# Designed miniproteins, single chains, continued (3): the designs that were tried, part 40

Each design is a single chain, and the fold is of that chain. pLDDT is the mean over its residues in the fold that is shown.

## One batch from the design tools (miniprotein)

Design m9439
Fold by ESMFold2-Fast:
Structure m9439 (fold): chain A 97 residues (1-97)
Amino acid sequence: DYEEEVKKYKEEIEKDPTNADAYLKLGRAYLKMGKYEEAVVYFQKAILLDPNNAEAYLLLGEALLKMGRTNEAIKYFDKAIELDPNNERAKKLKEKA
C-alpha cells in the first residue's frame, strides 16, 4: 500500500529531516504511484543530503524519463554510471532513452 509507505516515510522525515534514505524511499513510493513530479522533488532532496548515492540519480533519471524529459534523464543516468560503473539498470535506461 503506497499511501501507507508515503505516511511512514513522511513521519521518518519529520523525526530526522537529514535522513537521505527516507527521502529516497518516499520518492520511490511516489514513482510507483505514477506521481513523477513529486518523485523528482524527493529524489532531489535525497541527492542534496547524499550527493554520492548512485541509486538516487538513477531513480531521478527514471522519473524524468517517464515525464518525457529525456535529455535531463540521460544526464542523471550518466551521473549514476559515473558513481557506479557496474549499474546495468542505468545503462539500459540510457539506451532506451
Scores: mean pLDDT 88

Design m9440
Fold by ESMFold2-Fast:
Structure m9440 (fold): chain A 89 residues (1-89)
Amino acid sequence: DLAALREAIRAGDEAAFTARLRALADEHGVSFIVAVIRAAELARDDPETHAFLAEMYEGLVGEPLTEENKKRILENEKRGEEELKKRLS
Protein backbone atom coordinates (compact mmCIF):
# COMPACT_ATOMS: atom_id res chain seq x y z
CA ASP A 1 0.00 0.00 0.00
CA LEU A 2 1.89 3.02 -1.35
CA ALA A 3 -0.37 5.55 0.40
CA ALA A 4 0.38 4.02 3.82
CA LEU A 5 4.12 3.95 3.10
CA ARG A 6 4.11 7.59 1.99
CA GLU A 7 2.11 8.73 5.02
CA ALA A 8 4.58 6.98 7.34
CA ILE A 9 7.48 8.73 5.57
CA ARG A 10 5.73 12.11 5.73
CA ALA A 11 5.05 11.67 9.45
CA GLY A 12 8.76 10.96 9.99
CA ASP A 13 7.86 7.62 11.57
CA GLU A 14 10.80 5.50 10.45
CA ALA A 15 9.67 2.60 12.67
CA ALA A 16 6.23 2.44 11.00
CA PHE A 17 7.81 2.78 7.54
CA THR A 18 10.37 0.05 8.28
CA ALA A 19 7.74 -2.28 9.77
CA ARG A 20 5.47 -1.84 6.73
CA LEU A 21 8.30 -2.51 4.26
CA ARG A 22 9.52 -5.47 6.33
CA ALA A 23 6.05 -7.01 6.26
CA LEU A 24 5.83 -6.57 2.47
CA ALA A 25 9.32 -8.01 1.98
CA ASP A 26 8.51 -11.03 4.17
CA GLU A 27 5.18 -11.60 2.40
CA HIS A 28 6.87 -11.62 -1.03
CA GLY A 29 10.09 -13.33 0.05
CA VAL A 30 12.28 -10.41 -1.04
CA SER A 31 14.80 -8.16 0.67
CA PHE A 32 13.87 -4.87 2.33
CA ILE A 33 15.70 -2.94 -0.42
CA VAL A 34 13.87 -4.81 -3.19
CA ALA A 35 10.54 -4.01 -1.49
CA VAL A 36 11.41 -0.29 -1.74
CA ILE A 37 12.33 -0.69 -5.43
CA ARG A 38 9.08 -2.53 -6.21
CA ALA A 39 7.06 0.14 -4.40
CA ALA A 40 8.81 2.78 -6.55
CA GLU A 41 8.02 0.76 -9.69
CA LEU A 42 4.33 0.68 -8.70
CA ALA A 43 4.49 4.48 -8.32
CA ARG A 44 6.15 5.09 -11.72
CA ASP A 45 3.06 6.97 -12.97
CA ASP A 46 2.99 9.08 -9.78
CA PRO A 47 6.13 11.27 -9.97
CA GLU A 48 5.67 12.78 -6.48
CA THR A 49 5.39 9.42 -4.73
CA HIS A 50 8.16 7.94 -6.88
CA ALA A 51 10.50 10.83 -6.01
CA PHE A 52 9.73 10.37 -2.31
CA LEU A 53 10.54 6.64 -2.45
CA ALA A 54 13.71 7.30 -4.48
CA GLU A 55 14.89 9.82 -1.87
CA MET A 56 14.12 7.36 0.93
CA TYR A 57 16.05 4.59 -0.87
CA GLU A 58 19.10 6.83 -1.28
CA GLY A 59 18.92 7.90 2.38
CA LEU A 60 18.69 4.33 3.64
CA VAL A 61 21.13 2.60 1.25
CA GLY A 62 23.62 5.37 0.42
CA GLU A 63 23.31 4.97 -3.35
CA PRO A 64 20.91 6.60 -5.84
CA LEU A 65 17.85 4.76 -7.15
CA THR A 66 18.91 4.66 -10.81
CA GLU A 67 17.70 2.36 -13.58
CA GLU A 68 21.12 0.64 -13.51
CA ASN A 69 20.94 0.03 -9.75
CA LYS A 70 17.35 -1.25 -9.97
CA LYS A 71 18.29 -3.65 -12.79
CA ARG A 72 21.30 -4.99 -10.87
CA ILE A 73 19.32 -5.62 -7.68
CA LEU A 74 16.36 -7.20 -9.52
CA GLU A 75 18.70 -9.52 -11.45
CA ASN A 76 20.32 -10.55 -8.16
CA GLU A 77 16.85 -11.16 -6.70
CA LYS A 78 15.97 -13.48 -9.60
CA ARG A 79 19.10 -15.52 -8.87
CA GLY A 80 18.14 -15.62 -5.18
CA GLU A 81 14.68 -16.95 -6.08
CA GLU A 82 16.28 -19.61 -8.34
CA GLU A 83 18.52 -20.74 -5.46
CA LEU A 84 15.65 -20.78 -2.97
CA LYS A 85 13.56 -22.89 -5.38
CA LYS A 86 16.42 -25.39 -5.75
CA ARG A 87 16.79 -25.68 -1.96
CA LEU A 88 13.05 -26.18 -1.42
CA SER A 89 12.65 -28.71 -4.22
Scores: mean pLDDT 67

Design m9441
Fold by ESMFold2-Fast:
Structure m9441 (fold): chain A 62 residues (1-62)
Amino acid sequence: SATPEAQAHYEEGLRAFAAGKPAEAVAHYYRALRLDPAFEEARRNLQRALEALGAAPGRLPL
């Protein structure tokens, strides 16, 4: 259901999360959701990445 551009950002988010970079994953998932707000998979994985950031004391790279 996602556009090709939203899907590409989502896949970059999955790779970032798998690499142990949840802050980077969050940025990619937000980009996917900006392009397709109904992208349920991106929304669910965004929540997971945000929970990972909240569980580990860390600084979000700005």
Scores: mean pLDDT 78

Design m9442
Fold by ESMFold2-Fast:
Formats: sequence, structure tokens, C-alpha cells
Structure m9442 (fold): chain A 57 residues (1-57)
Amino acid sequence: SVERISPEEQKEILEKELEKVKELAERTGDMKLLELAEEVAEAVLNGTSLPVSLAEL
């Protein structure tokens, strides 16, 4: 497996991707994208208690 990125770097990448998904969800009105954003936020939570609040999703 070639997946060896530091948790800090991985969180920054995921945070950027999460932001893009949120914008796309707002643009299209697709509620499925909001659910996807929550799943990504949960993955980031593996390392921290609360990287992104639910109010931001």
C-alpha cells in the first residue's frame, strides 16, 4: 500500500475537498452531495474530535 500521508496533511486535503463538495451541493441543490460531505467529515473525525461542525455542512 502506498497510502502513507501524515494525518495533518490528509486532513488539509480532505478539508479542501469537503469545501468543494459543499459549494457544489449549494450550487446544484443536490441533497445527496450534502450526505457525502457528512461522510467525508466523519472520516476526518477519525483523527480529531470535531474538524467541521454540522452547521457548516
Scores: mean pLDDT 63

Design m9443
Fold by ESMFold2-Fast:
Structure m9443 (fold): chain A 82 residues (1-82)
Amino acid sequence: MAENILSPLTPEQRAQLEAALKKIKEVVDKAVAEGLDPSTAARIYTAMALLAVGDALEGRVMTPEEAEKYAKELIDKAKAAA
């Protein structure tokens, strides 16, 4: 029941968090389509989702643009390590 953890967020903050999480998923899904290992993709998505939720609980919601930049940086590092 993740809802209880997000109870302090305003509807506007929740909408922005959902937009950021959607952008992370789009970037990660595109990378998988381009050959990124699905297990690595799942780890990147989980790390980004935890960061976005953590920041939101501290009163600073990640923008979709910030989410895209951080997700791309992690994907680029993963591709370089492969």
Scores: mean pLDDT 78

Design m9444
Fold by ESMFold2-Fast:
Structure m9444 (fold): chain A 64 residues (1-64)
Amino acid sequence: AGQVVTVEVVGENDIVSTNGTVYKKGDVLTARILAVREDGELVLEFLEDGGLAVLGPEDVRITG
């Protein structure tokens, strides 16, 4: 399970995946939603590197 979505990095800080890939503000990525947490954070798997991150609405925007 896990919907594949397009996400845009909108936060001021770089995002570092569990594989060590750094994503910057304005980057547009394909990610699988693994979980939605109680506080609205998303557990995402980035298809670009296979790495994971836990991100809030201040960090990323789903665009597709």
Scores: mean pLDDT 80

Design m9445
Fold by ESMFold2-Fast:
Structure m9445 (fold): chain A 106 residues (1-106)
Amino acid sequence: MMEEKKKFLIEFAKILAKVAEKYGNEELAKEFRELAEKAKNTKTSEELLEVAQKVTEAFVELLDKNASSREEYIKLLEEMLETAKKIGALKEVIEALEEMIESLKE
C-alpha cells in the first residue's frame, strides 16, 4: 500500500540521517532529511520509488565513506536491502546489494 511504503521510506531516510550524523557526514544527513521530506510530498507510486532509489544511492555513498568494520558494513547493507525490497526498488539495485552482501560474507 502506498501510504505504508511512504511511511516506511520516511522513517528509513530519517534513520539514515541519524546514522550519517553519527559518522560526522552532515552533507549526507541533510540529503537524507530532504529526501524524507520529498517522500512526504509524493503523489504517485512512481514518485515514491524515485525517492527510494535516491535514498539507496545516498546510503551506498554513506557506506563507502563511513564503514569502519566488515560487520558494520554488512549490517548497514542488510538494513538497506530489506528496505529496498519492501519499497519495491528496481531489481538491478536489489541484485547489486545482494551481491555486495554475499561478497563480504565470503
Scores: mean pLDDT 74

Design m9446
Fold by ESMFold2-Fast:
Structure m9446 (fold): chain A 69 residues (1-69)
Amino acid sequence: GEEEAKKLLEEARELLLRGEDPTPLLEEALKVVKNEAAKKSLETAIRLIREGGPRVTVLAGIEEAIESL
């Protein structure tokens, strides 16, 4: 549910801040999230990581997903 998604996103944020790959946790959050705004922010963050986008932009996407829950 949304609380599980929020926990996964908080853990993904910590991984990203430590320079570790947050992708597995973001993908798990996407499986359990039901909020459409959070889902879209998550899909965008995962896409940015795959495309080698800036860490700061990925972090902003994760924060927006958390705020939408």
Scores: mean pLDDT 81

Design m9447
Fold by ESMFold2-Fast:
Structure m9447 (fold): chain A 77 residues (1-77)
Amino acid sequence: SVDESIYELFEKIKELAEKALEAAKKGDIKKAEELRKEALELLEFAKSVLPESEELKKLIEETEKKLKEAEEIIKKQ
């Protein structure tokens, strides 16, 4: 179903964002950048196809926060 596919897509984006942040914290900057770029690409796609809802907005905000934290760590190294 569309609902299941949307949640699976967000789980993938969330996992990529979490892995990007983890890689950045470990000093694996190349891996962190690759994972962050993949997560951002999928997040942009998700934003283009998703209906507006408060729950989805919260998921997007949480993911963007993690990706921004990863970016800040990458920029410091």
Scores: mean pLDDT 79

Design m9448
Fold by ESMFold2-Fast:
Order: sequence, then structure tokens, then C-alpha cells
Structure m9448 (fold): chain A 68 residues (1-68)
Amino acid sequence: SKENNERLRELVDKAQEEFGLSPEEAEKVAVLAVLGRDDEAIAILRKHGASEEEARAIVEEIRALAEA
């Protein structure tokens, strides 16, 4: 839905701001999460200082919002 797309954008924007991702890296994390490539998405977030638990939670939320 439009609301879920707006929430997905806000989540990605917040992660980019919090962890210092480039726009390209932030988009890649979102795409990898939707494709179920969790380990790769988590690795990008962790490279920028996210914990494994924080990265996993972000990836799971991205997928949930994208599939709704």
C-alpha cells in the first residue's frame, strides 16, 4: 500500500542517517532484504556499525513492509 511504501522509505532513510549508508548502499540493503538475501543485507549494515541484531531487525521490517 502507499502507507507501507512511505513507512519503508522512512525506515530506509532512518537507517541511512543512523549508520551513514550511501544512497546506493541503502537501496541495495532494501533490494537484498526483499530478495531474502539477508546475510548480504546484514553485512552492509554491520560494515556501517549496526549490530547483528539491529541489522536483522531492519532487514525483517523492510521485507514485512515490502510484502504487505
Scores: mean pLDDT 83

Design m9449
Fold by ESMFold2-Fast:
Structure m9449 (fold): chain A 101 residues (1-101)
Amino acid sequence: GMTGPVVALVETPEDRARLEALRPAWAANGQDLYVLEVLFDEEGRLVGIKVIHYTADGKTEEKVIELPEEEVRRIVAEARALFDDPSATVEQLKAFFESLK
């Protein structure tokens, strides 16, 4: 069967380390990886997001979006709800990442 993309929320260095450990296995399985990573300033305040697309064929596309803390919190809450939902469709996941332009 066709395997859909993997999605990941990165809020901590530990999240990043787990993602990097798993990424080669997902790529070997022909799966693209879409990442939403939160960005902090020197005081630990939320200042934006990074959206990353790792293709199974080894390409990387990334974008940094500066956003107020309230908007970052809203996007993170939406991402958690969507990424933790086993009924979420590939179309819903793609629409979410497209909305972060």
Scores: mean pLDDT 82

Design m9450
Fold by ESMFold2-Fast:
Structure m9450 (fold): chain A 62 residues (1-62)
Amino acid sequence: SLEEKLEEIMKKSPKVTQERIEETLKKPDFSDEEKQHILEIFELIEERKKEGEEEKLKKKLE
């Protein structure tokens, strides 16, 4: 699925940016609906990663 593919990309590239995702999505094989959905999933994963990473860092600095 698109969600699984995006998660695999993010696991292999820990500093994937929204810009890089948008560059990939410029190819005509993706519909507007799929592009929007991928970007929304990416933002949700980024938010969750950021929250988890920040909490782990705070715990280690304590």
Scores: mean pLDDT 65

Design m9451
Fold by ESMFold2-Fast:
Structure m9451 (fold): chain A 60 residues (1-60)
Amino acid sequence: ALRVNLSTGEDIVPALEANAEALEKESQELFKRGEDPSRAAALLTSGQLLRSIARLARES
């Protein structure tokens, strides 16, 4: 089994949130340009996952 230690989550939460925001902005730029919506959706989903991980890390 793969084990991830998130006890230092408060140290990494700002980085996770910043990365999530960057992915969400990239997704928005792709939508604005009318480029591959599947790729844009994947970036948005990845950003949302990072935000969820950041929240769990804060509460762990």
Scores: mean pLDDT 72

Design m9452
Fold by ESMFold2-Fast:
Structure m9452 (fold): chain A 92 residues (1-92)
Amino acid sequence: SKLEELEELKRQILKLIEEAKKKKTPMDFERLQEAAELLTQIMRLLDRKGDEKFRALVLEVLRAMQDLIKAGVGVSDEVIELLRQILELIEG
């Protein structure tokens, strides 16, 4: 199901965020903007579709991203690609 696919994508993103925190990956403003734009698009689609379970999973990703930014840690290209996969999953 799409919910199970989203749960797997969430697990992969959270793992990469924890690895980035441990490695103290440098901040990249352009990648942060891409991540923010993707999360904004995802949240707007979820608002339209009204799926509370999908919203809860995406909010966990958003919270992890906020914690990463507060720690002054950057996001990887792999996280951006997984966010694109979440967007495609919700759009489809």
Scores: mean pLDDT 81

Design m9453
Fold by ESMFold2-Fast:
Structure m9453 (fold): chain A 65 residues (1-65)
Amino acid sequence: AAAEVAELLEKGIRAAEAGDIEAAREYARRALGIMASVRDESERRAIAEATLELARRFQAAMDAL
């Protein structure tokens, strides 16, 4: 799950940096969907911590558009 969320966020960052807002939003939605499907709270926290830097970079890239 963490690797999948990280991959989607990395793709979202690249899409946002390319100015493709639609693709960036789609990758973000897929990443959030994976997080929402995780039922264990400790696993969700581990994924959030592992992907925190990527999530911040994604937000910064979107804010720069």
Scores: mean pLDDT 80

Design m9454
Fold by ESMFold2-Fast:
Structure m9454 (fold): chain A 68 residues (1-68)
Amino acid sequence: SKKEELEKALEFLKSDPRVKAERVGEDTIVAETELNVTEQIGLVLRLIGDFPGLEVSLEGNKITIKAK
Protein backbone atom coordinates (compact mmCIF):
# COMPACT_ATOMS: atom_id res chain seq x y z
CA SER A 1 0.00 0.00 0.00
CA LYS A 2 1.09 3.65 -0.34
CA LYS A 3 1.34 3.92 3.46
CA GLU A 4 3.72 0.93 3.59
CA GLU A 5 5.84 2.48 0.81
CA LEU A 6 6.01 5.77 2.72
CA GLU A 7 6.92 3.99 5.99
CA LYS A 8 9.73 2.07 4.25
CA ALA A 9 11.02 5.26 2.60
CA LEU A 10 10.98 7.07 5.96
CA GLU A 11 12.93 4.21 7.63
CA PHE A 12 15.45 4.25 4.77
CA LEU A 13 15.98 8.02 5.09
CA LYS A 14 16.35 7.79 8.90
CA SER A 15 19.19 5.26 8.47
CA ASP A 16 21.54 8.17 7.52
CA PRO A 17 22.29 10.51 10.47
CA ARG A 18 22.86 13.41 8.00
CA VAL A 19 19.20 13.19 6.91
CA LYS A 20 16.40 14.67 9.05
CA ALA A 21 13.22 13.07 7.73
CA GLU A 22 9.67 13.41 9.04
CA ARG A 23 6.16 12.57 7.93
CA VAL A 24 4.03 15.68 7.29
CA GLY A 25 0.50 14.36 6.82
CA GLU A 26 -0.81 11.04 5.46
CA ASP A 27 1.04 10.89 2.13
CA THR A 28 4.05 13.25 2.42
CA ILE A 29 7.59 12.99 3.81
CA VAL A 30 10.01 15.92 4.00
CA ALA A 31 13.73 15.34 4.50
CA GLU A 32 16.35 18.01 5.14
CA THR A 33 19.89 16.85 4.34
CA GLU A 34 23.46 17.81 5.21
CA LEU A 35 24.56 15.95 2.05
CA ASN A 36 26.49 17.54 -0.82
CA VAL A 37 24.86 17.84 -4.28
CA THR A 38 26.34 14.56 -5.60
CA GLU A 39 25.16 12.64 -2.51
CA GLN A 40 21.68 14.25 -2.76
CA ILE A 41 21.32 13.23 -6.42
CA GLY A 42 22.39 9.68 -5.52
CA LEU A 43 19.81 9.53 -2.73
CA VAL A 44 17.03 10.83 -5.04
CA LEU A 45 17.90 8.22 -7.70
CA ARG A 46 17.81 5.44 -5.09
CA LEU A 47 14.41 6.65 -3.83
CA ILE A 48 12.98 6.74 -7.37
CA GLY A 49 14.32 3.24 -8.08
CA ASP A 50 13.29 1.63 -4.77
CA PHE A 51 9.90 3.37 -4.39
CA PRO A 52 8.33 3.76 -7.86
CA GLY A 53 4.89 4.46 -6.31
CA LEU A 54 6.25 7.66 -4.76
CA GLU A 55 6.92 11.08 -6.28
CA VAL A 56 10.36 12.44 -5.29
CA SER A 57 11.45 16.08 -5.69
CA LEU A 58 14.60 17.95 -4.66
CA GLU A 59 14.80 21.69 -3.86
CA GLY A 60 18.09 22.92 -2.38
CA ASN A 61 18.89 20.62 0.56
CA LYS A 62 15.25 19.49 0.94
CA ILE A 63 13.76 16.28 -0.50
CA THR A 64 9.96 15.98 -0.67
CA ILE A 65 8.33 12.56 -1.15
CA LYS A 66 4.63 12.14 -1.93
CA ALA A 67 2.44 9.14 -2.71
CA LYS A 68 1.35 9.15 -6.36
Scores: mean pLDDT 82

Design m9455
Fold by ESMFold2-Fast:
Structure m9455 (fold): chain A 55 residues (1-55)
Amino acid sequence: MADEQAKRLLEKLKKGEISVERGEFLLELLKKQGADKKLLEEAEKLLEEKKKELE
């Protein structure tokens, strides 16, 4: 289910187990699959924070 994948993306982003580019790709894919909006917002915020750290 898309919601479980969104939760997994969040956990991987929090742990730094996934690259920013891969995280962005998966986030777009999950949006198309209709994942929960709150989970997507949390993932977007974490991804933006990680992007700032890497820039």
Scores: mean pLDDT 78

Design m9456
Fold by ESMFold2-Fast:
Structure m9456 (fold): chain A 72 residues (1-72)
Amino acid sequence: MKFTLPRIETRTVTDGAAGTSADVPRSAAENRAIIDGLKTTKEWMKKNNLLTEEEEKKIEEAIKRAREAAER
């Protein structure tokens, strides 16, 4: 059988104390902070001619995903 532990996973859901939540919905504030950070990074990279087509697409995809998450 192929059962392997997600040792690389940053969230294990076990802490020994009561009250550890397995699922936490993203807040609108968190999503807005992500969008603002990505926009700032994109503008900075564009100003310094460091913005490649790949980086631009990745940033745009991340902004789109964060925007959709903020609306839901």
Scores: mean pLDDT 61

Design m9457
Fold by ESMFold2-Fast:
Structure m9457 (fold): chain A 72 residues (1-72)
Amino acid sequence: GREEARKKLLKLIGEILNLIGDIIDLELKLKKLKSGPLTEEVKKEIEEIEKKIKELEEKLKEKLTEIKNLKV
């Protein structure tokens, strides 16, 4: 019933907040790297961080879709 949907919603909200936190941390790191000298090593690190951000954004999209489909 609605109680199971509500518990699942609270769990999804927690997972979403964790994903948002991880994305913010990576975006801040990316901003710092882009503000400094662009060495080949820094460019590789930027590419790796951008890839991780995209993966986390995809997971966030999936969790938001799960919430949208949840009957609360």
Scores: mean pLDDT 83

Design m9458
Fold by ESMFold2-Fast:
Structure m9458 (fold): chain A 99 residues (1-99)
Amino acid sequence: DEEKLKLALEASDYETKGVIAFSNGDYEKAIEYYEKAIEIYEKVSDELAGRTYRNLGDVYLAAGDYEKAKEYYKKAAEYFKKAGDEEAAKEAEEKAKEA
């Protein structure tokens, strides 16, 4: 599907910008880019949505927002389970317990 490929590439660009913002300590910008990536990935890939929710959890954890970190790690686990990625789901559940 050409349209799905275009959406996946757009989401991947937002995810990359989120990673760069997070590495620069710009948590606010990282959150905005990851939220944009998630909006698209939820429609095209449960696995990539799960990964991006986990990344969003990591940003909130680094920012000291433990409640939001836990919430997003739980969402990551749900999407990884939908994708059939049981190992990534368990890792996300463990991150939620540690947050």
Scores: mean pLDDT 89

Design m9459
Fold by ESMFold2-Fast:
Structure m9459 (fold): chain A 62 residues (1-62)
Amino acid sequence: AVERVRELAEKAIEAAKAGDLSLAAAYLTAAALIAIGAEIDGDEKEAEEALKIVREAAAEIE
């Protein structure tokens, strides 16, 4: 899950840099949903790392 969240977060940042804010929002939303799924599954460490990646990506998007 963490690896997929990282890939989606990177794609979100790339889309934002290209000016496609709708695509960036879609990738960031997909990453957040995967991170939430990991938390529901009880993988505390994986969920914490995934949520941190999503938060950092959201902070970098402008």
Scores: mean pLDDT 77

Design m9460
Fold by ESMFold2-Fast:
Structure m9460 (fold): chain A 74 residues (1-74)
Amino acid sequence: SKDQLLQQIEQLLSTLPTDPRLAMQRIADLLDEAGLSDSERQQILDLLAQAIADGVTPEAIQQTLEGIRQILDS
């Protein structure tokens, strides 16, 4: 559900992921289970693509997680 995805995003934000690539993979896996609209899914995929383009840095992952939270909280 969206609530479960939000809880996982909050957990990742609070934990400070030591492996940014693993964090990206976890987010991608959760998208299929979250019951998102096509628009919400596309916005999140665009954020993930941008983080990959930025080299999957901890800063890019944090920005991506914050962006996903904003999309889901709207």
Scores: mean pLDDT 74

Design m9461
Fold by ESMFold2-Fast:
Structure m9461 (fold): chain A 82 residues (1-82)
Amino acid sequence: MEEELRRRLEELMEELAERYGLSEEEIEEMRRAIKEALEKDGVSLEEIIDGLEKALKMLDLEEIAKEDPEKARELAAELAKA
């Protein structure tokens, strides 16, 4: 399970990096922050994965807002409730 969760984490980080256009240095900073949260702050891998999935949904909303602001508004309200 840990290996599967870490693979999912890497997939989500890669997707975020692609969508934000992050540099390799910025991606490594993100990895360090995640490692510190896992090892020192007692945050679980599942919690981090959930947070990153929410971040990707927010990026989807930003893209939708460029073409359909009203639909983006509805989706943002639903995401905020979750």
Scores: mean pLDDT 72

Design m9463
Fold by ESMFold2-Fast:
Structure m9463 (fold): chain A 60 residues (1-60)
Amino acid sequence: MLRSEVEFESEEIARKVAEELRELYPDAKIEVEGNKITIETDASVEEHIGIVLRAIGLGL
């Protein structure tokens, strides 16, 4: 299991990104805590990194 945390400028952005990620990656565990999201996956390192990069892009 791989776990990463991504921080955003606001809780509103974090919630929006988390909702989109849950739709795009239903097998990933996405949790929101304030302005931070936690991404947990049982995927490959490359796939996990791809999900993290998508989260960062969605928060821009």
Scores: mean pLDDT 84

Design m9464
Fold by ESMFold2-Fast:
Structure m9464 (fold): chain A 55 residues (1-55)
Amino acid sequence: MEFVEELRKLAEQMTPEEKELLQRIADNLEYAIKNKENVSFLRDEARALVEALKK
C-alpha cells in the first residue's frame, strides 16, 4: 500500500518522537493489511494525524 510507504518517508523528516509514532502507525497498518483485517479505521486515523503534522 503506497500510503504506508508515504508514512515512512514522512517519518524520516519529522522529530525523533514523531518519527517513532509514525513508524508504529505504518507498522500497524502493514500488519493489518497482511492479516486481512479491516484497515479503513486505522488508515483514516493515520491520514488525520499526517494532515495535522503537515499543517
Scores: mean pLDDT 71

Design m9465
Fold by ESMFold2-Fast:
Structure m9465 (fold): chain A 119 residues (1-119)
Amino acid sequence: LSFDPELAEKLAKEGKKEEAAEVYLNIGRFYYSQGKYEEAIKYYEKAIELDPENVRAYLNLGKAYFKLGDYEKAIEYYQKAIEINPKNWRAYRNLSEAYRKLGDTEKAEEWDKKAEEIE
């Protein structure tokens, strides 16, 4: 695993967009593990710019916004992950948890049931 933004830039210039996106995703995950959620968001955004179908980047964007208390943004990115991969049960569970934080228990239960259907 590389945490070097220069490597990601070189890979992107070589047309290796998915590989470059994975490097940015790994950098974002490193900052997330350090509690640096705003830095993590920056690198996850770079990952989706290079690979707009990267489900993991959208899930991680949602998780970072969730940690910052921006549950509406978290919901937005979890919904994007579900649009790209409707079988991603983790996105449904994360969406449910974000709705619970907003006090919408009815929607939280709805998304939990959808997660169970695809496990």
Scores: mean pLDDT 86

Design m9466
Fold by ESMFold2-Fast:
Structure m9466 (fold): chain A 79 residues (1-79)
Amino acid sequence: SSMQQQQRQQTRSAILRAAEDLIDERGEDAVTTREIARAAGVSVGTLYSHFPSKDALLAAVRAAQAAGDALLAELEAAR
């Protein structure tokens, strides 16, 4: 059971990383869910099982970036 959850998280992380890389290269408006799925090595159907829309995927990417920035700020403030 936990192994299936870990595999799902691994796939989700791969999709987010592919999206971050493509957005950095081409910008949000130029990137499609099909291109993100291809870069992540998954089907478009698999991508939609994790993120129901491009907007949901972009929101998740932005949330992950914001969480990373907030954590870095907290670590710097603690020094």
Scores: mean pLDDT 79

Design m9467
Fold by ESMFold2-Fast:
Structure m9467 (fold): chain A 60 residues (1-60)
Amino acid sequence: HMEELEREVNEALIVMLAAIGKLGSKEEQIKTYEQARKLAEEFGLDEVAEWLKKEIEKLK
């Protein structure tokens, strides 16, 4: 059950990242990553949230 849940959430995040790539705007990418980080924190996905924090830092 947990494995399936994590897989579905990870796939949703990947789709979102693909959408960010289409935007092309650095500022818009940062905002979208911030929203994803909050969502990951709400779901208790600490590793995913930490990864998103690094991506945001890289884009700054």
Scores: mean pLDDT 70

Design m9468
Fold by ESMFold2-Fast:
Structure m9468 (fold): chain A 83 residues (1-83)
Amino acid sequence: SEASRLIREAFELIKKNPKDKETVKKAADLIVEAGERLAQESPVAARMLAREVEKLIEDLKKQGYDETAKALEEALSRIRAAL
């Protein structure tokens, strides 16, 4: 699905360069797009994505990537608002 493609791309971008502001912004935008699509198609899948993003945020904070975690927290808030 399109949402699955966006999610995979976003997570790979974060893995490759978690400190690059441009890469992080692109990944956050992709996560929001995927989350909004899933909220319309399957609220259950959207909630599962929200949980995966929350885990990623926790991992980033543990690694010291606080700015990146904050960007993803904003994306997560937008997904939750669409539910």
Scores: mean pLDDT 86

Design m9469
Fold by ESMFold2-Fast:
Structure m9469 (fold): chain A 70 residues (1-70)
Amino acid sequence: SKNDESIEKLRKKAEELVKELKKQGKEEVAKKVQEYTDLIIEYIKENKIELSDEDVESAVEQLKELAKEW
C-alpha cells in the first residue's frame, strides 16, 4: 500500500541516520535512534495511521534533533 511505502521511506532514512551516527562513533545514540524509530513504526501500524510525505520528513527531522540531545 502507499502507507507501506511511506513507512519503508521512514525506516530507510532512519537507517541512514543510524549508519552516520555509527561512523561518528556514537553507537549508543545510534541504538536509541533505532529503538525510537521501531517504536514509532509499531505505533503507526497498530493505530493504522496514514503517513504523508511531510509526516515522514517531520519524523526524520525530529529524530535528527533528538540525536543531537542524546
Scores: mean pLDDT 81

Design m9470
Fold by ESMFold2-Fast:
Structure m9470 (fold): chain A 68 residues (1-68)
Amino acid sequence: SEAKEYVEKALEAAKKGDIEKAIEYLEKAIEASTDPSIQLGLRRAIQLLKKGEIEEAIESLEKIIEHL
């Protein structure tokens, strides 16, 4: 899945502290996804990253990737 590849890249970027790049990849994952539930989960992860709640965002994304 293209969405899965973008989420994996976002996770790598977030774990390295590159939050701007992580958000960019998550936006691409949203565009690649047609599932409204997945899109909502990804948007929530972006909000967590923007708030500096990086560990919570990573945990959320790791759960989402199981459905991609």
Scores: mean pLDDT 87

Design m9471
Fold by ESMFold2-Fast:
Structure m9471 (fold): chain A 101 residues (1-101)
Amino acid sequence: SLVEEARRLLEEARRLLEEARAETDPARRIELYERAFRLAEEAARLALEAGDYELALEALELALEAARGVLDAAETLEELLRGIGMILRAIGEREELRRSL
C-alpha cells in the first residue's frame, strides 16, 4: 500500500530528526536533517498518489521541520542557502496542497 509505505518513510524521517537533534557534529546533523527531509518529501509524494491529503500535509510539515534543522545547523553560506531552499520548497508544496483541498 502506498499509504503504508508513506507512513513507514514518515516514521523513519521522524527517527532521523530525533537523531539529528541529539547529534553534536554540525556536519553530521545537517546530513541527518537532509535525509529526514528527503524521506518526508517522498512520503508526501506517495500520500498524494494515494489521495491521502492529511498524510501528505503531515509529511510536508515534517519536511519543513527538517529544513529548519538544516538552517539552524548551518555554519556556511552554502549550507544556509540550502536550508532556505528546502524551506521554500516545503512551503510551496504545502500551499499547493491547501489550494487542492
Scores: mean pLDDT 88

Design m9472
Fold by ESMFold2-Fast:
Structure m9472 (fold): chain A 60 residues (1-60)
Amino acid sequence: SEIEEKLEELNDKASELFETLPTKEALEKVLKEVEKLVEKYPNSEGFKYQLEILKDKLKS
């Protein structure tokens, strides 16, 4: 499904970011993309989970 494809794409991006020392700008860009996906798919727990992880990373 479209949601499953987008979730896999986000998981790949998140894994890449967590394995490297990304710039704050890169994290903020992905955060905005995930926020839009949570707005579009509010019942997706996967997107909500990714949003929380990225917010925690930015707070550090």
Scores: mean pLDDT 71

Design m9473
Fold by ESMFold2-Fast:
Structure m9473 (fold): chain A 66 residues (1-66)
Amino acid sequence: MEEFEKALEIIAKLSPEAQNLIVEAIRKYVEGKKEEAERLLDEAFALNPDLTDEQREAIRKLVEKI
């Protein structure tokens, strides 16, 4: 649960475009379209290259567990 709060804080600091891509990735994971969701996350991370590997992993885990 604390890990989810940290991931949400990171997402809140991202650009609106990256936030929209993450929301769409969540939708694709819920639909079982994991490959499309992973692609959308990669696009969001490309918009924010300063994200660390730990921050990217936290966001991936949040999206996968929703």
Scores: mean pLDDT 79

Design m9474
Fold by ESMFold2-Fast:
Structure m9474 (fold): chain A 64 residues (1-64)
Amino acid sequence: SSMEKEIEKLKEKKLLFTIMKNSEEWLIENVPQLSEEQKELNRKAVELLEEKIKELEEKIKELE
C-alpha cells in the first residue's frame, strides 16, 4: 500500500541518520588525534542526528 511505502521511506531515512550518528560517535570515542573543537562539532552533530532520528521514530509509530 501507499502507507507501507511511506513507512519504508521513513525507515530508510532513519537508518541513514543512525549510520551518520554512529560514525560521529565512533570518531569521538576512537580517534585521539581529534581536536577538542572538532570533538565539540561532532558532539553537536550527534545531538542533531538524535533529534532527527527521534522525530522519524515518532512518525513511523504514528503510521504503523
Scores: mean pLDDT 86

